Designed miniproteins, single chains, continued (3). Designs and how they scored, part 98

Each design is a single chain, and the fold is of that chain. pLDDT is the mean over its residues in the fold that is shown.

## One batch from the design tools (miniprotein)

Design m11612
Fold by ESMFold2-Fast:
Structure m11612 (fold): chain A 86 residues (1-86)
Amino acid sequence: VEELIKEGKEAFEKGDYEKAKELFLKAAKLGSGEKRAEALKNLGKALEKLGDYYESGVFYGSAYYELGKVEEALRARREGREKARA
């Protein structure tokens, strides 16, 4: 999980957002707790770079929900929907 997050961050820094998305998605599926939340947050960032604002909001929301931050989770999902409508 930690290695997948590191590889995903490297791909993101190189501008390969599709590869970063794939690596962070794998990390999120295998991780739990804080590590899953970190992977989901980075997945949301990669999706924003790809213009997938709705999905970005969903995964940011999932990251906050994993950490028990329900209000932040609901806000992230709402912001993703609003950005997707633009």
Scores: mean pLDDT 78

Design m11613
Fold by ESMFold2-Fast:
Structure m11613 (fold): chain A 78 residues (1-78)
Amino acid sequence: SELERLLEEYARLAAEAVEAWAAGDLERAEELNEEALRVGRELMELAAAAPPEVAAEIRARLREVQAALRERALAALA
């Protein structure tokens, strides 16, 4: 489905952003993070229209990806 494609895209972009941060390429990391956030916002809109169980799973996965990205970004800033 479109929703699953967006979820995969979000996870991929966020993972690539983490790798860019770890490599010290802050500009690339910021670009990838911005793209991930954009896709994440689209997923949140679609999740709002989804069945509660599906919406909960999507939100949980998005939070996990966001937590990993935030942790790596903060480590790079330190």
Scores: mean pLDDT 79

Design m11614
Fold by ESMFold2-Fast:
Structure m11614 (fold): chain A 99 residues (1-99)
Amino acid sequence: MKLKIEFDFTVSGERYEEVVKLLKELGAKIEKMEKVTDAQGRELYRIKAKAEFDVEKLTPEELERIVAAYGRLLDLLARDYEQGLASGTIRIEGDLPPA
C-alpha cells in the first residue's frame, strides 16, 4: 500500500524552522519554500512538500516516528492557524484495500 501526503501551506517565521525539520523527519521532499506577505502585511513562509511511503516496507519503529512527526507538525500548524498566520492544504491519498 502506497501513502502519499502533499503539503501546501504558509507558516510564521517563528515556526518555519521546526516545520521544515518535521517535514524532513517525515521524509518529505520540499518542492518550494518562499517568503510571502499576507493581506495584513505579515511576513510568512509558503512551503510545498510531498511525502510518499510504501507502508508495508516500513518497520513499526519507522511508522511510529512518521506518525509522531506528523502529529507534531499538525500541532505547530494549529498554533499558527489560531493566530491567523497559517493557511493552506494537506492532502492524503492512499491505495487502501477494497471493502
Scores: mean pLDDT 77

Design m11615
Fold by ESMFold2-Fast:
Structure m11615 (fold): chain A 88 residues (1-88)
Amino acid sequence: ALQQLADEIYEEIDTASHLSEEQKELGRRLADLIARGITKAEAEALLREMLDAILERHPDTPEEEVAAARAKIPALAEELTEALQKLE
């Protein structure tokens, strides 16, 4: 069930001593969206925010790789929402 997946994500976040607070906040937001039934638009927005957080830690990432990663976000959001719909 979507709620079970969300609960598992929360447990992993709360017990993980090696995750940054930013990573924990992003994980909790993902769990909350999954529990409510995430839309494609919400998944796309979250994936963009996650990519931006990764890029802040890797500022030397080539612009071509950044553009390629951003271009994949709509397809990844669709795949994520379709996969979650199969759970419930």
Scores: mean pLDDT 73

Design m11616
Fold by ESMFold2-Fast:
Structure m11616 (fold): chain A 55 residues (1-55)
Amino acid sequence: SMEETIEEILENVKKYLETGDKSALLKALQLLDTLSEEEQRIVAERVNELVRSLK
């Protein structure tokens, strides 16, 4: 589902931010490319929240 794809993207972004694993970043980008522009905007907002929470 759409929500499952968004959650998988966020898990991969979190893994990249915590470990520097570029393969996780590439997986997130690949999944992001399957989403609509509106869904990509939702991902961007949630990634911004995640980055702020890791400060």
Scores: mean pLDDT 84

Design m11618
Fold by ESMFold2-Fast:
Structure m11618 (fold): chain A 73 residues (1-73)
Amino acid sequence: AMRDKALELVKKALEAIKKKNFQEAMRYLSEAYRLFLEDPSTSLEDRQKLMEALRAVAEKNYDEAIKLLEEIL
């Protein structure tokens, strides 16, 4: 289902950040965010955390991004 695919992308993004593949992480996070918006079962809290994680990666605040993504998983 879409939720399972979105969570898989969040996990892949987390792994990409840890490997310092930040461009790849941004691609996974962008796709996960789209799926979260399309899934009516996704909580507002999860959507906000994913948006904040995207911003953290863009601002090079990788430790904060990792923390936010782990809270979604």
Scores: mean pLDDT 82

Design m11619
Fold by ESMFold2-Fast:
Structure m11619 (fold): chain A 64 residues (1-64)
Amino acid sequence: SEIEQKKEELKKEIEELKELKEELEEEEKKNEKSDPKKATILYSAKGIVEAAIDFLKKKLKELE
């Protein structure tokens, strides 16, 4: 069904964004002492990705 396909797409997107968030968090920690400006940018990017994950999770819940 259309709903089942949409749920699967959302689950895949959420997993991909979770991986991106983990990569950003690791990169942020690596730059925290040597490049604080870059670390701050990475922290902000991570926040945007977290907001996107929450948005998609809300959409997934609405399809239940």
Scores: mean pLDDT 86

Design m11620
Fold by ESMFold2-Fast:
Structure m11620 (fold): chain A 67 residues (1-67)
Amino acid sequence: MEKVAIVAAETKEKAIEYGERIKAEEGFDHVQVGSGVSEEELKEIAERASKESGAEVHGYVDGEKVY
């Protein structure tokens, strides 16, 4: 099963930094980055992505796991 992280932060630059760290530490196959989303919004995005793709989807906001 493909393992995907969706990572959001205050800025795109911070999201990229968190995403690189999380990918290295947790062994994700793919990382998607974004900015300007709340924890609630990211949970909804991750749930939809998981349901539609069949991948193992995890969500992070500002470096904290939310999904």
Scores: mean pLDDT 81

Design m11621
Fold by ESMFold2-Fast:
Structure m11621 (fold): chain A 85 residues (1-85)
Amino acid sequence: GPEHPDVATSLNNLGAVYFSQGKLDEAESLYKRALEIRQKALGPEHPDVATSLYNLALVYRSQGKLAEAEELKQRALEIRQKVLP
């Protein structure tokens, strides 16, 4: 269905293509949708959620939203530190 984690992976991949093309608003929209699906399906501390947070942070940094980008990067790092020794 449209909320399946596989859909989030496809949205993330399409977002990366748009990001590489400089289509930052389209990349942001796709990464936000991927993040929402992953948080709902896998829970807020899953490694795939950390990946989605980091990807969105890169878009925000490119848009000049530096504070928002740093917040998302810190959240992604905290999730990764809880999973890795």
Scores: mean pLDDT 85

Design m11623
Fold by ESMFold2-Fast:
Structure m11623 (fold): chain A 68 residues (1-68)
Amino acid sequence: RELLAQAVVALGEHLGKTEVGEELARLIVEEGLSVDEALERLLKEGKITPEEAERIRAAVEWLRARLA
């Protein structure tokens, strides 16, 4: 979970969306949400676009494949 939170922070920085990455990490670590649940929360709040959410999901799946 912590490793995944670090990865989404780095992804937010890479996308030029540091605040989004930090908020995503907070939702995962503090609220206990999955990546998909946290992305859905941000989408509903209008803080991220569907395209950005898909890019983050793809990157997380890529990381999971490498860590398995």
Scores: mean pLDDT 74

Design m11624
Fold by ESMFold2-Fast:
Structure m11624 (fold): chain A 65 residues (1-65)
Amino acid sequence: MVSSLAAAQLLAIAGQTLGHLKSIEVKGKEITVTVARDTPETRELLAAMKEAAEKAGYKLTVKKA
């Protein structure tokens, strides 16, 4: 759903602003996220982003910096 993709984008922006995520890339139907640090807060954020992205028909790929 469009609203699910918007939710994923907002979570990604919040994650970068708070220093949890280093970068986010979107290519077609794939979203690639690079994490700044592996913390429980980052893992919870990634789980929420993955759920929102999958509901919108996107694939979420996670990389560690």
Scores: mean pLDDT 71

Design m11625
Fold by ESMFold2-Fast:
Structure m11625 (fold): chain A 118 residues (1-118)
Amino acid sequence: SITVTESGGGTVPAGGSLRLTSKFSVPLSTLGGVSWFMQKPGEARKGVATGTSDGGVGVVAADVAGRATLSLDNAANTAYLELRDLRPEDTATYYSGASAPGSAPVAYGAGTEVTVLA
């Protein structure tokens, strides 16, 4: 089983920045990919960014393109999502997911809350 732990959320003013962190119980090289998702109350989870341990970044959502950067630290088994120029509509719980090679995400953490003030 894979354990995912997210951290780094908080409350920031519009235009602020946050660095979200996810730690994995297994080496990132054993995963098919790492993804970040956001979920607003009453809405489905939507993808934010996806990357692989070989340094590939597969997808960044259009809503945050140019404002989000995904990086993976293979030595630390950690993925980082840097969010900048945050907007009130970015307010959500952010989740990180891990996938087996060639598969959809099979494990998620409990999430980290981001609140962007107007």
Scores: mean pLDDT 78

Design m11626
Fold by ESMFold2-Fast:
Structure m11626 (fold): chain A 80 residues (1-80)
Amino acid sequence: MTLTITLPDGKTVEVEVPDDASMEEIAQAVVDALAANLPEKYKPIFEKNKDTILEALASKETAEEIEEAANRLMLSLKDI
């Protein structure tokens, strides 16, 4: 499956995960993709909060909920 996340700068990132991936595996893949693709000004704040972000995403029940939560987080970072 593929999750699509829009970064605070409007750039889109696609995260590809196996269809049988656990919520924890999907959350980790999303966190890794965001860490690699975020503009430099957001990386320190993201890195500082990455464990909290990972736990929040891993607590979701579906990949679609993880995608929605990640996109919501990116909107929050835009205000920084």
Scores: mean pLDDT 83

Design m11627
Fold by ESMFold2-Fast:
Structure m11627 (fold): chain A 68 residues (1-68)
Amino acid sequence: SMSALQHFNEGLRLQSLGRLDEAAEAFKEAIRLDPNFAEAHGYLAATLQELGRLDEAAKERERALQIE
């Protein structure tokens, strides 16, 4: 099974390819395995914003700030 960090790195790879829906799912899986992974919440927020999912992006950004 992949670790939280491995899912996060896969999310970064997918985002660099413009595969934003798949990147969001990889970041969500990283968060599922490590809910306190602030960077994963931040990158999920950025990816959701690019997808136009602005309310979800705002919530994930706030979660990242609360963890730090």
Scores: mean pLDDT 89

Design m11628
Fold by ESMFold2-Fast:
Structure m11628 (fold): chain A 67 residues (1-67)
Amino acid sequence: KTEEYIKKGRKLLAEGKYDESIEYFQRALAIKETAEIYYNLGIAYKRQGKTDLANEYYKKAFKLEEE
């Protein structure tokens, strides 16, 4: 499920559907907290022009040392 939500979110992100993309990444995050999900949320918010919020998610991704 988590991987499917990430893939759907990335596809929507590529299509410029940022609100829908964020929704799918948040669904993935609710199942499992990973650096990849935080990073993708950062990208989505940055593309919406929400730079401060994007930077917060990038910091969360960086702190969550990959496992």
Scores: mean pLDDT 82

Design m11629
Fold by ESMFold2-Fast:
Structure m11629 (fold): chain A 59 residues (1-59)
Amino acid sequence: SASLQAWYDRFRAVASPLARRALDLLAEDPTLTLREVAERLGVSPQTLSRALAEAFARL
């Protein structure tokens, strides 16, 4: 929907490259766990969790 696209655009504008890549992976496969996304991106789950939390706090 237009609302989801607008939210996605705002998220990408404030998110780090790591958080953007994580969102892109989850958009392709929403069944992935945080741990699996972190593994695919080569980071710890804690690092990914912090990057996502920071992006959401800036929305």
Scores: mean pLDDT 81

Design m11631
Fold by ESMFold2-Fast:
Structure m11631 (fold): chain A 72 residues (1-72)
Amino acid sequence: DEKNKKAASLASEALGHLARGDRETAIRLAEEAAKVGSGEVKKLAQELLENIRAGDLAGAARQVGRIIKLVQ
């Protein structure tokens, strides 16, 4: 539970960095989110990482929204 909340926080930070053009920091934060998260949150964090690597800001935002809903 707390680890998945931390993963959601890291995922949100990753999206913020991607939106500012800092792709390297976004990738690192998304990798940390995937490491910390479990179950569906881990899976969505892995999909977020793929979106960030592809430069898909809209896809990344969608995955972060899904992660937040799961930990709320």
Scores: mean pLDDT 87

Design m11632
Fold by ESMFold2-Fast:
Structure m11632 (fold): chain A 87 residues (1-87)
Amino acid sequence: AVATVTIRLKGATEEQARRVAEQGVWAAQSVPGVTKAEITEVTDTLARIQIEGSEDAAKQGAEAAALAGKMTARSLGIEAEAEIEIE
């Protein structure tokens, strides 16, 4: 399965969005059964991550990435919302 996590950011720089995305990837990679996690897009308004694995692992990885990304944004004083899509 493939999961896409889109984290929408308000008040971020591109470097801060990259930090959010990197933390999301790291969190996704920590989930057993995730075979690939990568940043697909980074701008000052969004970070997008694609996660591959079994259906359960892709879902858990996406949830971990979304949580880690939002927590990182919060620590930087940035407003963030996350969307998860699973295929």
Scores: mean pLDDT 86

Design m11633
Fold by ESMFold2-Fast:
Structure m11633 (fold): chain A 64 residues (1-64)
Amino acid sequence: MSESLEENAKKALIRRGLSEEEAEAKVEELKELAEKKNDRKAVLEMVALSIELVGLELDEELAA
């Protein structure tokens, strides 16, 4: 899994109101599912979180 994808997923979860520790734990869970179980749904969830972060950052810039 790419570092950028993991970092973006973590930031998206923090933006949702999760603590840094909760976001880190969720990203680690998804990474383990993707890497150890070959779970494509876990990979897609991380990608979706990364896309969500980009959308949130764009909305913040447009609202400013």
Scores: mean pLDDT 75

Design m11634
Fold by ESMFold2-Fast:
Structure m11634 (fold): chain A 62 residues (1-62)
Amino acid sequence: IIGEKVVAVEDYKAKKKDELDLKKGEELEILEIVDENYLKVKSLATGEVGLVPVKYLKPSTK
């Protein structure tokens, strides 16, 4: 699952400084599984790295 591509399912606004803003349809790469609720990801559009809630992401394949 690390290194896999995921897509934001809806817009998300960062609530902490270590979180990323997401746009619906944005592609990201999983860098690390932090816990059951958060992934550390890299935005493929901006190159920014940060934490996002798992519930806002889905696999980009299919």
Scores: mean pLDDT 78

Design m11636
Fold by ESMFold2-Fast:
Structure m11636 (fold): chain A 80 residues (1-80)
Amino acid sequence: SPQLEEDRRRAEEIVRRAEETLKKAVEGYKDMPVEELKALADGIRRAALAETRGMSPEVREEVQRRVDELAEKAIKEAEK
């Protein structure tokens, strides 16, 4: 399906941008309290999910899972 292929392409772009934003957040805020980093990560997750509105449920669930994993990894790497 052309729509499914487009959804998958857009999903990859959304995940890539979320990863880049999380990486910049961690690098820019090395001394940030974990609670503030978690709030920022939540905002990034919500923004990414908003971009998936109208996509197939399977693609949306995949984006949510991947962005959640990236956020968890970023938070764990920031915890000392």
Scores: mean pLDDT 80

Design m11637
Fold by ESMFold2-Fast:
Structure m11637 (fold): chain A 74 residues (1-74)
Amino acid sequence: MEARIVVEAAEAARLLASGELSEEELRRGMEEAIAAGADPEELERVLELALEAARDPELLAELEEEARRIRAEA
């Protein structure tokens, strides 16, 4: 689901940008999730978006804003 990808990517990007999470740690967590039955395609989209947003403060701000809107509707 597109909304979940945005929310998860925003959270991961925030943690990556702050240094609370490393790229290697994020990748290992995703590999473990895939082994546990998570959708590899969905997780790859989350990873790509999170890594891009962590390097681009403007994209990170936009992604966090969208994630905040999604969470407010939950």
Scores: mean pLDDT 78

Design m11638
Fold by ESMFold2-Fast:
Structure m11638 (fold): chain A 70 residues (1-70)
Amino acid sequence: EEIKKKIEELRKKAEEYRALHDQYLSTYNDYKAKASSSNEAYIKYVTALGNYGDARAKAEEYEKEAQKLE
């Protein structure tokens, strides 16, 4: 009973971070295209790249935790 609830919560968190990753992909691509235009644009690109990668890593972490409880 409790295990099933934890699996559902972990999967929900994984889905939330997958959605963020998809949103960050759009931001990352926009800033990547503009990265060479200025130092400010480059900083935004590097920040977006970090956010994109972090969201993916968290999504994978929560998915693995959910699978471990199955």
Scores: mean pLDDT 78

Design m11639
Fold by ESMFold2-Fast:
Structure m11639 (fold): chain A 77 residues (1-77)
Amino acid sequence: MAPIDPEELLKEAEEAIKKLKEMIKNGKVPSLEELDQGIEFLEKAVKPRVAEDKEVQKKIEELIKLLKEAKEIVEKK
């Protein structure tokens, strides 16, 4: 697999968190399928590979939590 740059991944995670928070506030949440794909990708493909980087790990966990919150919003509609 291609090497993951922790610095670059941290910036991408922070930007994704910001964007997702704005989408939730505006009610423009991604589809249930997109949210499920994002959660599975982060939990199974990304999180294991950044386990030793505590800062990146925390940001990935925050992003997963926000995606799960967005999924609950979609499931209630």
Scores: mean pLDDT 75

Design m11640
Fold by ESMFold2-Fast:
Structure m11640 (fold): chain A 75 residues (1-75)
Amino acid sequence: MAEAEEKLKEGERYEAEGKYEEALKHYEEAAILYYEAKEYEKAAEALLKAAKVLEKLGLLEGAKRARALAEKLLK
């Protein structure tokens, strides 16, 4: 899990710096790694962070899809 945690942290750092495109890439990578590890709650967390960043980028359809996927994982 260290790799997924590191990607999540990197995303948080980029988001704090206002680098939303970089934050998005790291959050998406974290979500994939958590999903592959079957850590669905953490994958959903990463997807919700990605959705917030997608909204800041004006990518509203992408944000809706990310939230829908997160909701599905939290069954």
Scores: mean pLDDT 86

Design m11641
Fold by ESMFold2-Fast:
Structure m11641 (fold): chain A 93 residues (1-93)
Amino acid sequence: EARERALELRRFHGDAGNAVMEAVKKGDAEKARQALHDFGDRLPSPESRAEVRRAGDELAEAVKDGKTAYEAAQHALNVAGRATRREIERILA
């Protein structure tokens, strides 16, 4: 059922957001990258997967630098949220 797939994707997005913020608070660049890579792999389209994976890579570099980590996390989560909404719209169409 399309609704079940959409709800599952929303849950994965929520879990990824929590994991990203936890990693950023701890200064763990690799866990921040991995949280977004794991979430990206759950997205149906190659384009959405690549976009979210790239956001994870960019976030990891910001976390290593330390000064813009929270702003970078907000940007990365906005990218993941946009991709999630796009995929849910496709599932529900």
Scores: mean pLDDT 85

Design m11642
Fold by ESMFold2-Fast:
Structure m11642 (fold): chain A 76 residues (1-76)
Amino acid sequence: ATEAGGAAGEALGAAGGAAGGAAGAALAAEGARAGGEGLAGEIAEGSAATAGGAGAAAGDGALAGRLARRAALAGV
């Protein structure tokens, strides 16, 4: 049961992470090439905000999974 739940969560996380990572990498590459430091700065701020949210969720427990998945999508 625990393993089955972990597999379902891992599949969702992997799919989200892979899709998000690819999209994020593409945006980062374009931003770097174009000198889009503004977009790069926004991504960095988003990543920091996600990290802060993940810390809060760790204490809550209920939302930890949601914020961890968002952190994975942000590449954190």
Scores: mean pLDDT 50

Design m11643
Fold by ESMFold2-Fast:
Structure m11643 (fold): chain A 57 residues (1-57)
Amino acid sequence: MLEKRREAVFESSELTMEAIKYAVLGTVVASEEEREKYLEKVKELNEKSNKIEEEVK
């Protein structure tokens, strides 16, 4: 059965979409501090997404 794999793929996709959102926000903010915060958020979300993909395997 692939229920948990399907849910993991969906969760990974959601994290990827969140990362894209924060990456875009990071490029349009005027503050350098805010830009760094968004870049850190992108990295965190990408790491979580990668961990979920590894768990599926």
Scores: mean pLDDT 75

Design m11644
Fold by ESMFold2-Fast:
Structure m11644 (fold): chain A 68 residues (1-68)
Amino acid sequence: SEALAEKLAELAKEDPGVAAALAFATVGALKAAGDLEAAKEFAERAAEALEEVDPETAERLREIAEEL
């Protein structure tokens, strides 16, 4: 959800490593569940939310979204 992506951005300001791990874990869990549409949407939203605070993680999430 968009709210979860916003919360990740707040977390990234305090602990970018934990925020990145949670973002990738969430995408991975959605992919494992077979919900590729939700995985793509979450990855895109998380990338947007993290772009200013963790641009490297944002780029990785955007790449994942494009491959889904």
Scores: mean pLDDT 81

Design m11645
Fold by ESMFold2-Fast:
Structure m11645 (fold): chain A 82 residues (1-82)
Amino acid sequence: VSKELLELEVRLGMAAIELAVLRLAAPRLAPEEIPEALARLDRLIERLREIKEEARDNPELVEEAEEYIREAERLAAELRAR
């Protein structure tokens, strides 16, 4: 495992943790908190896209990043529907 690959794996793991925290917080969000949560999700999606592009030579990391992007986009859609 190269240092670069390990760094991408760590960054992806940290993004997954942030997504999980946002998912856990979502049912408890007041209407006033939704715009901030959506902004955080938008930034998270951009970070995941950056990781996906950097990991393009690693299909497993690309697939994992794409799954987290889909999950984050679904959560954003759920929050927008409130």
Scores: mean pLDDT 86

Design m11646
Fold by ESMFold2-Fast:
Structure m11646 (fold): chain A 64 residues (1-64)
Amino acid sequence: SEAERVALAREAHRLALESGRLSPEEADRLGTAIAVGDYDLAIRLAERAGLEELLRLAREATTL
């Protein structure tokens, strides 16, 4: 479960940076939020990015 959260955090961080929808600092916050289980923050950042893929990853993390 922890390893799966870390993998999702890395993928979300990568997608956020590649999309250009979040600043590098915000992308770092998203990855950290997922890794530590701060799902409210992760969902808020994913919603701000406006990417369905990021929101899906954040929601998936809540099930781990």
Scores: mean pLDDT 81

Design m11647
Fold by ESMFold2-Fast:
Structure m11647 (fold): chain A 60 residues (1-60)
Amino acid sequence: MKKMVIEARDIRTTIALALRIIGDFPDAKVSVEGNRVTVEFEDDPEKIEYLEKLRKEVEP
């Protein structure tokens, strides 16, 4: 299991990010606290790359 924390610039972006991750990785555990999204998923290089790309799109 891999855990990644992504901090978004605002709450609207945070909700949109969480919904996108849930849709794309239905087996992942997603939790939201304020502007922070925590994702627990199987250790997969392609999933890591995709989540890193999303992180760059949502962070300031």
Scores: mean pLDDT 80

Design m11648
Fold by ESMFold2-Fast:
Structure m11648 (fold): chain A 74 residues (1-74)
Amino acid sequence: MSEELREELEDAALLLSAVMLFHIAKKTGDPELLEEAIKKAEEVAERSTHPDIRDLARQIAEEAKKALEELKKK
């Protein structure tokens, strides 16, 4: 139980970090924060056993990638 709960909490924390970094990056226009958001979201998408968490993580990663490409076109 404790190990499985720890893994779920770590995945949730990492996904929340990705979401926060994504929103801050969009507000500030910081490409490094978008790259960190993508990295964290992709990590959750790859390792999470929960389909809802994986799907949300993939969505955040794709949105962050799109935002990063828009910043690079400046």
Scores: mean pLDDT 79

